# Designed miniproteins, single chains, continued (4), part 54

Each design is a single chain, and the fold is of that chain. pLDDT is the mean over its residues in the fold that is shown.

## One batch from the design tools (miniprotein)

Design m13850
Fold by ESMFold2-Fast:
Structure m13850 (fold): chain A 57 residues (1-57)
Amino acid sequence: MTVALSERQRKAVMIATRKAGLEDADDEAIEEAAKAVGLSPETVRRAIDALLAAQRS
């Protein structure tokens, strides 16, 4: 199931997780993605956590 994310959140998650995968996205990758999209790192982190929860279900 797809989590309800904004377009920018989805893009940031793809940037952060593309190289490391969802579970392996580190804080540096998250900060880089957040900066690239103009979101806070906390917003990107929550989006990743929500996607991980959906994926592991």
Scores: mean pLDDT 73

Design m13851
Fold by ESMFold2-Fast:
Structure m13851 (fold): chain A 92 residues (1-92)
Amino acid sequence: DEELARRAVELAREAARAGVEGNIEEAERLFEEATRLAISLSPEAARRTVAEMLRIAEEAAEEAVRKGDYTSAANILGLAAGMEARVAAALA
């Protein structure tokens, strides 16, 4: 479903923004919701959607590093790694 993939990416963007702002609880909640939507897609759509979500998280972590906020960067990358592992396990 193209609409579900779009919603998952939108949630990942909201999660990344929350992460950059230091609101890690909100970032975790939104990444979890995005992950649940991604897992509900076909395997091909799930892989493409997760790749885009990971790109968004990576860019947000880079932004945090540029601002000298290494704690937020580490938190964003940790949430992204957990999301990737969860989706990989669900599609295995």
Scores: mean pLDDT 86

Design m13852
Fold by ESMFold2-Fast:
Structure m13852 (fold): chain A 93 residues (1-93)
Amino acid sequence: SESVRRQVEELRERMEELLRELEEAAKKGSPSSTVLKIMRELSAVSDELLRLAPEDEEVRRFVREAVLRATALALINIGKQIDKELEEKRAKR
């Protein structure tokens, strides 16, 4: 239906916005609580997209690629947090 198509488009845009927020958070080396909040919102949007379009291969591909990108960004953020902790420990010596 047209209504379902519009909802899918809106959810795809929301997922792209959340990925941009996660990218900015990862660039800064943000607290785990900030990243987890964005990841939970991405998970909720992902679940709703798959519920609305369960047999749509394009939607499934989009969600898969978005989840992989989000996972990579979360790992980059963890690496930056470790680097910050190591620099703080060196400054105390």
Scores: mean pLDDT 86

Design m13853
Fold by ESMFold2-Fast:
Structure m13853 (fold): chain A 69 residues (1-69)
Amino acid sequence: SKINEYLQKGRDLYQRGDDDPENAGTYYRQGGEYYAEGFSEYSGTLGTFMRLREDALTEERTRQLEEQR
């Protein structure tokens, strides 16, 4: 139950980040904090999730930057 609440909150924050691009970084970071609380007992999974998320975000930004050339 608690995990589901944290997951929903994290997803909501990610959605808000997409709706508010100027503050996307802040929203994504806050969403990560909610996931961290929900997955504190799953440190291994949390680490993998955060790493994959960072990689995906970096690739997305790099691609957008190159397209804006």
Scores: mean pLDDT 68

Design m13854
Fold by ESMFold2-Fast:
Structure m13854 (fold): chain A 85 residues (1-85)
Amino acid sequence: SEADRLRAEVVEIVREMAEIRDELVASGDEEAIAEMDRLNERMGALIREFEASTDIARRRALLEELRRLLERAKEIVEEVKRKLE
């Protein structure tokens, strides 16, 4: 179903966000870790709203917000890598 597909994409984003957090923690960049923790807090709120919603259009909108958080998390990793060069 469409709902199952959207849920699977949310699960994948959560997995990637967890991997990014582990990488940032390993880097020791306290500012990057703090920003990542704020993104994870926002992700948690969006996931709760996603699970509470029965509207497919709302779930798609929330998934797009989750994708934007993942894009920012990837940018933080690239910023940290540039500092270490």
Scores: mean pLDDT 89

Design m13855
Fold by ESMFold2-Fast:
Structure m13855 (fold): chain A 87 residues (1-87)
Amino acid sequence: MISKEELEGQLALGVAEVVVAVALATGESAREAVARAVDTLARLGASKEAVLALAELANAHGIPVDLERLARLSAEEALEALRAAVA
């Protein structure tokens, strides 16, 4: 049986990826797309796993984010650090 934490992590991950994909499809830049996904995760109450996955996606699009630092922060602190990186 999938744990509540695993389910919440997978759902938040999927939502973040869809938000980035839709933003890019509507002509937004990678920075704008990730910033929109950060706002979405903040509204949904993101897990740390979701924030780290969005940070990895940001790095894949050329936005420099320190994943090791984010891994040591709380979910809320990691989300704020990611928001600052895409500003």
Scores: mean pLDDT 77

Design m13856
Fold by ESMFold2-Fast:
Structure m13856 (fold): chain A 98 residues (1-98)
Amino acid sequence: ATEAEILLGVIEIIGAVEINYARKQGKLDYAERISAALDELNAAYEAGDPEGVRTAADRFAQVLEELAKEEKNPEDAELIRSLATRVRELGDRLAAAL
């Protein structure tokens, strides 16, 4: 796999985990917003659009930050915030690898 393929794959795994988490918590709107951001990320990746990749990754991270604010468990909230930061970092690296 290329570096770009690996970076995209890691972001997609984070997305799948967080979508499942949001669904289990009954937060279906968050699951839909994460899914939409991942669709935007994939479209930008296929188009070879670095700015689109960064924008989609930032949107995904923003949804995670909002989800973390509503999380009652402090450890889960911190993990979600950490993943938001990681998504932005991975998005920047993915954009640079295009």
Scores: mean pLDDT 90

Design m13857
Fold by ESMFold2-Fast:
Structure m13857 (fold): chain A 62 residues (1-62)
Amino acid sequence: VRSTARYLANILGVKEEDLTVADLARYLAADPSVPEEVIKRAQELAEKRPDMKAYDALKELE
């Protein structure tokens, strides 16, 4: 999960520490292999906690 946050930070051109749940939700929604339930949860976290970091959001999605 932490490796995923680093990967997303690199491809989005932001610092790993600055990667938000909104960035994560957008990325997951673009990947057809990701289960719909996971995408929905990520989007809900982005809506309710927009300042949440992606690495923390990944823990919540499990």
Scores: mean pLDDT 69

Design m13858
Fold by ESMFold2-Fast:
Structure m13858 (fold): chain A 94 residues (1-94)
Amino acid sequence: SVMDRFLEYLERIKEKILDPSLSEEERIEEFEKAMALAYTLASTYKLSEEEVKEILKRLEELKETVKSVLSPEQQAKLDKGFENFKAAMEELLA
């Protein structure tokens, strides 16, 4: 399913984001790509409320992992970006 493929993608990018060769900016860019893909899938396939909530939960868990390797300033930026993304996703709820 589209959901299964997206969740598999999140597991792969978690390892990539934790790669010590990446800059903080590159880690944030990978997370932003995941948010953009999630929004595209939710809007294009008209995902259910349950599917949207699962995506938000899994991305929030990934966000906390990403924050563990970021400076406080970049952590704040990531949190704000995620809050904006979450609001946009919630507007798609049926």
Scores: mean pLDDT 86

Design m13859
Fold by ESMFold2-Fast:
Structure m13859 (fold): chain A 88 residues (1-88)
Amino acid sequence: SRAELLAQARALLAELRELFENWEPSKRPQAAALATELAGVARQLGLPVLAGMAEDLARAFEDASLNLPPSAYLAALDRMEELLAGAE
């Protein structure tokens, strides 16, 4: 259902935030997997902007040469949370 997909997207965003608050480079594959799952859920919800942001986030974590601080992604998470709230 839409309500279950919205709850799943919220849970995925919460898990990403927890990873960013307790950031370790070894967590990059986990962050990429969570972002990829979020993109899939966002597509099912018909939220293309959220899906695109989640896909961009997944690509950033898959690039082992990128060592951006977690703070660089917090603004993206805040925006993704706003987009999801607007979909309710």
Scores: mean pLDDT 82

Design m13860
Fold by ESMFold2-Fast:
Structure m13860 (fold): chain A 80 residues (1-80)
Amino acid sequence: SILEKEAKADIEILESMKETLEEYIKRSDDKKENIELVQALIERIDQIIERYKEKNAPEEFIKKAEELKEEVKKLLEELE
């Protein structure tokens, strides 16, 4: 299905964004900027989750996005 392919691609993009953000945070001492970047990624993940729930995407993709959000929230807790 086109929706399943799109959802999988979106999850892969979000995973890549998380990895890029983790590497950036390791090299950056700007705590305020790092917190704002993590919060921006959380908001983007929430938008993707909402979109795919509205489209009745397979639960596996929604769960994967929710798991990714929890991992990103842990990064925020480590920065606070």
Scores: mean pLDDT 85

Design m13861
Fold by ESMFold2-Fast:
Structure m13861 (fold): chain A 61 residues (1-61)
Amino acid sequence: ADEAVREAAAERTYEAMKKNVEILGNKLPDILATLDEAAHTPAEIEGFREGIKKVKEELEK
């Protein structure tokens, strides 16, 4: 059966996402500060915020 292979793949993806979120979380304030300080458009800010929302939604599953 392919169950073990599928489970291992899903688990690797989850661990990678978890680690990536931890890294992003540590860098988020700096990224947001540069984006907010620089010349920005409402569309650029909304796009970035939407990306963050999607990450949070994945984590809450």
Scores: mean pLDDT 68

Design m13862
Fold by ESMFold2-Fast:
Structure m13862 (fold): chain A 108 residues (1-108)
Amino acid sequence: MSLEEKILKLNQHQLVVFVQELMKKAGLPKSLEETAEILTLLAIATKSKNLDEFKKVLAYLLENKDTPVEVPEGAKVLVEAVQKLSDEEIEEILEKVLNMSEEELEEY
């Protein structure tokens, strides 16, 4: 399964938790609220019309972390976090979050 296919399977709560875990692993920890704000800013900047379009944009950024992407100042921390992580670390976190129960997600 491709990275994009896995990201498209995330529900909204899993998506926020996934990005929070990425930032935590990169040494740039953020609260759930701060993470949601970063994702909202990125969605607006990328002109994403719905959650699925935004998930595809996020997958592109994760697969193309060496490509310069124009992001708003408030979302630059996410790009920095992604650049600090290996593809293996990103996939490991994604797989973990995809297998999280609703009860486990509520702990965030």
Scores: mean pLDDT 80

Design m13863
Fold by ESMFold2-Fast:
Structure m13863 (fold): chain A 96 residues (1-96)
Amino acid sequence: AAEAEGRRLREELARRALKLLDDPETRAAVERALAEGAGATGFLLMATRHLTPEEARAAARALRENAPEVNSDEEGLEYLRKQGVPEPILELIREV
């Protein structure tokens, strides 16, 4: 139950963040990642490569606002750092 609930929550957060994206190419990439089960973490990784820092901050805020209980701040930030997300983007995500 908890695993399925966590997956649905991540998918809903990513859908909310998609509404902040006007770039069809970025939106299509995120939709593919969601279909493949990447969820919120996959979206944030994709966003870093296609969004400006301001857009990435807005997306991160939207994700957090929809799941305040999903506090994977340290583990999530460490994962993103290992995937090559720039430190300024990680700072923006931490601030939200």
Scores: mean pLDDT 55

Design m13864
Fold by ESMFold2-Fast:
Structure m13864 (fold): chain A 71 residues (1-71)
Amino acid sequence: SDFYDQWLAEVSRLMQRGQTASVEELRRIMEEIRRLGEEAIRKNPELREELQSVTDRVLGWLRRRIRELEE
């Protein structure tokens, strides 16, 4: 899907920003990822499973990175 590819590209861009981000910036990126996923699912409910799966995986990585930086 064209929509899915565009959404995935935006998520990937945010993940790249996360590679050098501070904890505060990572928390902002997590909120952006959540909003993008929620908006995408609302507009494209037929893609819910794929969108949720990617969102959960990305948020899991970001949460782990925040914990490691705070330890």
Scores: mean pLDDT 85

Design m13865
Fold by ESMFold2-Fast:
Structure m13865 (fold): chain A 77 residues (1-77)
Amino acid sequence: MDDDLSAVKSLYVSGLNRLRAALTTGDAETQLEQFREVGDEAIAKVSPEVQVDAQGIRDSGVSLLQSAKDYIDQNKS
């Protein structure tokens, strides 16, 4: 249980850090790809009961990073 909570918390924090990095560097594509990889690893190692919650956090983070990418791409000269 504690390991699952730690993995989910780490995934959430990773999503926030990747969003910050994307907005700071303008490289949302790299951050999105890295977050997807981290999310898949986290989902693979958590208990089945927590996988749905981990998937929800990953999908939310991917959606936010995709929105950041779209915003950056729209503002490219």
Scores: mean pLDDT 79

Design m13866
Fold by ESMFold2-Fast:
Structure m13866 (fold): chain A 61 residues (1-61)
Amino acid sequence: DAARERRKRERVERIRRTLNIPGATPRDIAQEAGVTVATASKLYREAFGRSPREVRELAAE
């Protein structure tokens, strides 16, 4: 679990960094995290309770 937790943290941190870039798309986030769009969405949802797309929409409101 330590190795799993570390990799999950690394991916979530990359996703978070990419989300701070104005105009970042789900594809850009997935590319930065080194995973598919579906996996990036799932990981972010597990960490923050919503997808990267939803977080971006919420930030715009």
Scores: mean pLDDT 66

Design m13867
Fold by ESMFold2-Fast:
Structure m13867 (fold): chain A 117 residues (1-117)
Amino acid sequence: SEAEKYFEEGLKHYKEGDYKAAIEAYEKALELDPEFKRAEANLLLVKGIIYAAEGNFEKAKELFEKALKIYRELGDKLGEARVLDELGKLYELLNDLEKAKKYYEEAKKIYEELGAK
C-alpha cells in the first residue's frame, strides 16, 4: 500500500539519521492509514529523539514510554529494543545510571534473542 511505502521511506530516513525526513514520511503514512500502529510508534520514537536532543527530557521520556507500549502490544521486538536503547541514553543524560543500565540490558537481551546487533 502507499502507507506502507511511506513507512519504509521513514524507516530508511531514520536509519540514515535524517529524523525530520523520517517524521514527514511517518506522518504521511498515518494520513493514509490512521490505524497504522507501527508508523505511530516509529513517529513517537523519532520525535522523542529530537526532544531529547533539544534538552526537553520530560517530553522525550513521555514519547519513548508511549512508543514502548505500542511496540510491546504489536510484538515488534526490534522497535522495542530501539526505544529501550533510547530510554537508556535519556536516563544517562538525567544522571540516573541505574535506570540507564536496566534499559540498556533489556535492549541488549532483545538484540541477542533476534541475532541482531
Scores: mean pLDDT 90

Design m13868
Fold by ESMFold2-Fast:
Structure m13868 (fold): chain A 82 residues (1-82)
Amino acid sequence: SEAERERVVEEVLALVREMQALLGEALAAGRLSPEMREIAERATELLRRFGDLVVNNAPVSELRRILAELRELLARLRELAA
């Protein structure tokens, strides 16, 4: 449904904002590690794919797959930032 799609999009946007905040804090503190940079690069690629799926009205199950991968990357980023 459109409501399910909108919910997934909003959750992805919230995750991206948190990732940007964590990466920005690490950069400002001089603690941006190679592992954090790798996470940022992977997240960027996933977001490109997510955008393509949204534009092409792909099934919400495909959007949820990207969301799940982004959640895993955010969890790893939180561990590195702690």
Scores: mean pLDDT 89

Design m13869
Fold by ESMFold2-Fast:
Structure m13869 (fold): chain A 69 residues (1-69)
Amino acid sequence: CACAAPASASELKVAQAILAAQAPLTAAELAAQLNISTATASKILQSLVDKGLVTSSTINGKTLYSPAV
């Protein structure tokens, strides 16, 4: 369970990368780009979706993330 916590370095990197992206990205692509685990990237992306900063879409078994604003 995620409690309210300040942004970590990994969270800031994921947020910057997804918000700067011009196309939807998977958690695996972000993880590879930022040199972090896919599990960490997915967890941070779900936190960003909960905050309304990122939108998730599941297409053909793939979860894609894009900036909401």
Scores: mean pLDDT 75

Design m13870
Fold by ESMFold2-Fast:
Structure m13870 (fold): chain A 91 residues (1-91)
Amino acid sequence: SKVEEVKKIIEEILKIFKEILNNEDVEKKEKYRKELTELQDKLNELVSSLNEEEKKELAKYLGFSEEEQKKLSPLQLVNIYLKKKIDEILE
């Protein structure tokens, strides 16, 4: 499903972000940053194509309340989730 594809892209973004932080090779880090940009573009396209039921399923997976789902777009919810997870990785 599209929701499962979105979940996989989110996990891949977080994995690559950890690789960037743990890698001392500047050239390798630049390659990973390019891959992150490509994944973010794909994520934005998939999330924008979700129907109402898929949006609810995704928001529930990301841990957002029904109230937050009414206030924020699915892309905003995904970006908030990614920021929170990245902040957790950074301590």
Scores: mean pLDDT 83

Design m13871
Fold by ESMFold2-Fast:
Structure m13871 (fold): chain A 72 residues (1-72)
Amino acid sequence: MQKVKEAAKEAAEAIKAGKYEEAYKIVKEALISLGVSEDLAESVAKQLVRSKPSAEAIYNSMLSAAELDKRS
């Protein structure tokens, strides 16, 4: 998941810079590229940006969301 790992780092840097809207867009687009539904990607991105986690935590949460979406 090379793109997702890179997106997690970019999102974490955006959060550190106080650019929460940019972090939200980065996470949402990365999740959609993993095949996560738009609604789930939006929800997960909002939660991650609000909790202001590390890059590692963002990456792990994105992988978990992609795995959860496979339930269907």
Scores: mean pLDDT 77

Design m13872
Fold by ESMFold2-Fast:
Structure m13872 (fold): chain A 88 residues (1-88)
Amino acid sequence: ATTAAAQAAIAALEAAIAANPANANAYLSLGINKAQLGKLSEALAALKKAIELDPANANAYFSLAVVLDLMGKAQEAADNIDKYDALA
């Protein structure tokens, strides 16, 4: 099921990050998979790291906005959608 797939993906992504800590796409994918498991605080941390490593990645801002909205942080979510729109 989706939960098992997300857990397997997280293990592979953590291994990829251990091999290359500058892999922004691995952090983006880690954040998305953590969000699917309801681990919103961990997802937020991973997505912020993805943006730190690649500030031009529009998808990272969109994913961050979704997580922030799920956490009830509507203004912070809107700010990240504005950043996504500026980069897309």
Scores: mean pLDDT 83

Design m13873
Fold by ESMFold2-Fast:
Structure m13873 (fold): chain A 69 residues (1-69)
Amino acid sequence: SREEKIEELMKEVTERAETLDDESRQLALDTARSVAKIARDRNMSVEQVEQMREQMLRLVDSLEEQDKQ
């Protein structure tokens, strides 16, 4: 369901953000919360939520690459 995909997005971003510095972690979490709110408020389709999840994970990946080096 859409809600399951939103929860999955929030969980994955939260787990991956644990290794980031405080600023990057806050940015990732705030962005994910905004995406989740928009997805719920606008009744996004499952497919749209999956696309947003992919974009969020790319953001976290970029931050992880910078922070882990």
Scores: mean pLDDT 79

Design m13874
Fold by ESMFold2-Fast:
Structure m13874 (fold): chain A 78 residues (1-78)
Amino acid sequence: ASLAPRANHAKTLAYEGKYDEAIKEVQTDIDNGGKPNVFIVGEGDLKTIVLGALRQNGQDAKAKELENLFAKVPVVKP
């Protein structure tokens, strides 16, 4: 597949309301030295997708947790 499997799995978990599992998938990618905020064709970047799903469903505390998690990843601004 041309898309990152872990990012797509995290997206699917968030859409299914499995927010803790989606956050854990992102954390696992970071712990393994990955860069989980990948662009998903037709939908946008993973951070925006998962944060949007969390906030739309009133999960503001989990959204802040995920936002802090992404903030810990080294960002190389292209």
Scores: mean pLDDT 71

Design m13875
Fold by ESMFold2-Fast:
Structure m13875 (fold): chain A 63 residues (1-63)
Amino acid sequence: SMMEELEKKLKELGIEPPTVEGAKETIERIKAAMAEHADNPAAVAKGEEELAKIEKLLKEYGI
């Protein structure tokens, strides 16, 4: 049930596929997008917010 709860929460964050690997790939894409938009503070801040949500969720599940 713990992994099913994680999958549901990942899906709620828009992560496709809603798996640990999908979350890790999404983190890397967000980091890349933040680097590409480093001159745009609003885009970087949005990326940091999304990254923090995903990382917090994974940490809560010991990942």
Scores: mean pLDDT 83

Design m13876
Fold by ESMFold2-Fast:
Structure m13876 (fold): chain A 59 residues (1-59)
Amino acid sequence: SMAAVLERLRAEVPGIAVEAYFELHPEVLDLPEEERRAIEAELGREARELFDRRLAEAG
């Protein structure tokens, strides 16, 4: 079902966003591990919020 597909995508979106961000901003890889983890956590939160918003807008 489409609902199952969207549930899987929602679970994958944080990881995809983190990978894409680090690829576009390689300078982040030079940061201490603690700072990188904080960025990953924030990106994951933002990616989930954006996914949910876009899904709602799609109607």
Scores: mean pLDDT 82

Design m13877
Fold by ESMFold2-Fast:
Structure m13877 (fold): chain A 90 residues (1-90)
Amino acid sequence: MTVYNGILQENVEVNSADEEKKILMEAFGLEYDPSWSSAEVGEAIAEAIRERVRALIAAGASRDEVVDALMRLSGVSREAARRAVESLLG
């Protein structure tokens, strides 16, 4: 699977299967639309991830806790999640 993820500041690989897109979007509480491009799906997922990360930070979560949550949520590597959190928090 490879989609650009604005919160992660990198490309997340996505294998091009409609079922994978549907499952992934539904996992983030998004309504699946088969007319959406891979970029549109990636943008919607990135926004959902960004919102959850901001909510965790507002609740007082540490950077390491946010990194762990982001890894679990998006399936990215620890290095990718760490870079994303550092980008968001400065």
Scores: mean pLDDT 65

Design m13878
Fold by ESMFold2-Fast:
Structure m13878 (fold): chain A 76 residues (1-76)
Amino acid sequence: EIAELAEDPFHGLMLHMGAVASKDKKLEEELLRKAREGASDDELNEIMRKHTSETLSTVKDPQIRAQMEARGLLPA
């Protein structure tokens, strides 16, 4: 149920990630522009990788960081 999901810190992380992604419209627009210009898959992957690393580095909660680390999503 929604109330129990709201108490889950991992669910809070997913909401945070979604909110950050929605604010990065410029980055999404840049990816689309480069794809239309015929950018390589490697170049697009590098941009996505940088964005993901920067977003994940904003997570400060130690319990959430521990879960991200266990899943191999944190760079360190």
Scores: mean pLDDT 58

Design m13879
Fold by ESMFold2-Fast:
Structure m13879 (fold): chain A 68 residues (1-68)
Amino acid sequence: MTLEQVEEVLKRVADLFDLPYPSKEQVEELYELYKSGASDEEIKKFLMEKLGFDEEAAELAVAALKSL
């Protein structure tokens, strides 16, 4: 999984749910969490609290990231 793939997934989910695109810093922070072995719940919490994703958008993003 690459930083670019993570950014594309997050932007696609944002487009589907009419949410603002994450900043480069937010994408890099999420990528670092994922590389460190953060749990699905920790990643979901980051998406909801830092990116403003709702629960459905966060769950879809976690599933898509796990498929990379």
Scores: mean pLDDT 82

Design m13880
Fold by ESMFold2-Fast:
Structure m13880 (fold): chain A 89 residues (1-89)
Amino acid sequence: MEELERLAAELAETIGVPELAPLLTEILRARIEGNKDPALIAELNARLAALAPAAEAGYAALSPEQLERALALERELVELGRKLIAEAE
């Protein structure tokens, strides 16, 4: 979890949407813990959708170097998340 929190924070800082860090951490934690509560999933999806315009604007404003960093952070976050979900059984 610590590494997921770090990657989520770095991604959020890179694109300029700090609210994404705790949200991404909550989404991944729920998946790792096997929490399939439909109400929680709906709430997290709604919060993610609300941040989508800010995230899109953030990505659009990135320099080529910042974009490469953001994409690398996304890949690391997705890969680590998948590994932790698989390990949680």
Scores: mean pLDDT 81

Design m13881
Fold by ESMFold2-Fast:
Structure m13881 (fold): chain A 63 residues (1-63)
Amino acid sequence: SAEVNAYLEELAGQFSNDSHREQFIKQAKSELNDYNAARAQSKLSELEFLRLYHEAFLATFEA
């Protein structure tokens, strides 16, 4: 959706490294697709899922 795409670009803009930004966008889209396939078993919205994934991704690269 347009809202998901806008939020994904906003989160990606927080990376100072273009490689990390591109990797985040690619992986976040993949993980969101997997989440959407299973989301009937979860209460997380798409935006909340992306926020949590972004935090986990940053922790991996900036720890």
Scores: mean pLDDT 76

Design m13882
Fold by ESMFold2-Fast:
Structure m13882 (fold): chain A 100 residues (1-100)
Amino acid sequence: MAKEMIEKVREAAEATSSDPEMRERLYKLADEAEKKGMSAEEIEKEAIKVMAKLYAEKLGMPQEDVDKILDIIKNKPNEEADKEILKIMEPYAQKRLAEL
């Protein structure tokens, strides 16, 4: 249900309280989705785009890999897209964790 997806996006925003930009963008997406009457699938795709883009920027991913993630989100079903996006992002996340 679209309302349940909006609530999940708001919960994700709350969970990222340490990242004000991510939190703000996710709240804005949730509010806009509610006003526009977006479907659950549309909300999920937009949330994935917002999260993937911002996390890629924070992980220092090259633009080539960011473009690949955006292409996957546009052209693949959400379940398949999630797996491929995580696979692309995982090496950068691991590298950042090793630097902490």
Scores: mean pLDDT 72

Design m13883
Fold by ESMFold2-Fast:
Structure m13883 (fold): chain A 84 residues (1-84)
Amino acid sequence: SSMEKQIEEALETHKKKAKELIKKLTEESVEDMLKTADFMVDGLLKLGDQLSKQSSDGKLAGKGAYELAKFIKEEAKKAAEEAK
């Protein structure tokens, strides 16, 4: 569906921006980067839970929010490991 494509394109765009933000924050402070990533992940998981209670399109958006949260968590962990 057109909604599925929009969600996929938004997810790709947000993943790229999140990775760039994580890299920039890691250069300044690994601790602050990890705190920011945790805040973003927590917010996305809450959004995903809320969207997952909606219609099929909302469930697709909820899956996207969960995938973005997982991506941010994994990228933050990698950035912290590489900074040591």
Scores: mean pLDDT 85

Design m13884
Fold by ESMFold2-Fast:
Structure m13884 (fold): chain A 80 residues (1-80)
Amino acid sequence: KEKIEEVKKQIETDEKELSRLDAQIAELNRRLAATGDPEEKFELEVEIALLEIQRVSTRIGIDNLKKELKKLEEELKAAE
């Protein structure tokens, strides 16, 4: 059960990070839509692209942790 709780806490931490990244990307996209400055637009597009890469990596990590959690829960259920 301890391993299941550890994985759950890691998923919670990573989901909070994903939510933070989603919020930052949304704010930058809002600024991108509002800006008329080509230089600011380019800088915002680069920042959004970097955050999107981090978001994809975080999502993959969460998916892997959820698969691990499912395996651990199935093992626990089989032991009951």
Scores: mean pLDDT 83

Design m13885
Fold by ESMFold2-Fast:
Parts: C-alpha cells; structure tokens; sequence
Structure m13885 (fold): chain A 65 residues (1-65)
C-alpha cells in the first residue's frame, strides 16, 4: 500500500510539472496572439494532463479509503 502510494505520488508530481509547463506555454501563446490552432492544441494537451492528474488523485483516494 505505502509503496503504491509513493509510486502514484511520483507520477502525480511528474504530471503536475508537465501541466505547469503547458500552462506557461499557453499563456505565452495567448499573449503573443498565436494562431487559434496552436492555442487549441496547447489547451487540449493541458486538459489531457489535468484529466490524468484527476484520475491519479481518485486512485490515491480509493487506496487510502
């Protein structure tokens, strides 16, 4: 249980770093008036990473329950 929790927390940390990087890139793209297609691609990538974080958080809660 504890080993699995540590593994999931490490994965959540890695995904959080990816989400921060994508959020920064998205902010820069929006401020530079990047093409709508580029902004949409970054938004889709960020949404996918956030969905993975939410899934891992739910799995952690299920193990701790």
Amino acid sequence: ADDKIRELLQRETDLSVQAISLAVQLTIARRQNAPESEIQALEQQLDAVLAQINALSAQLDAIKA
Scores: mean pLDDT 83

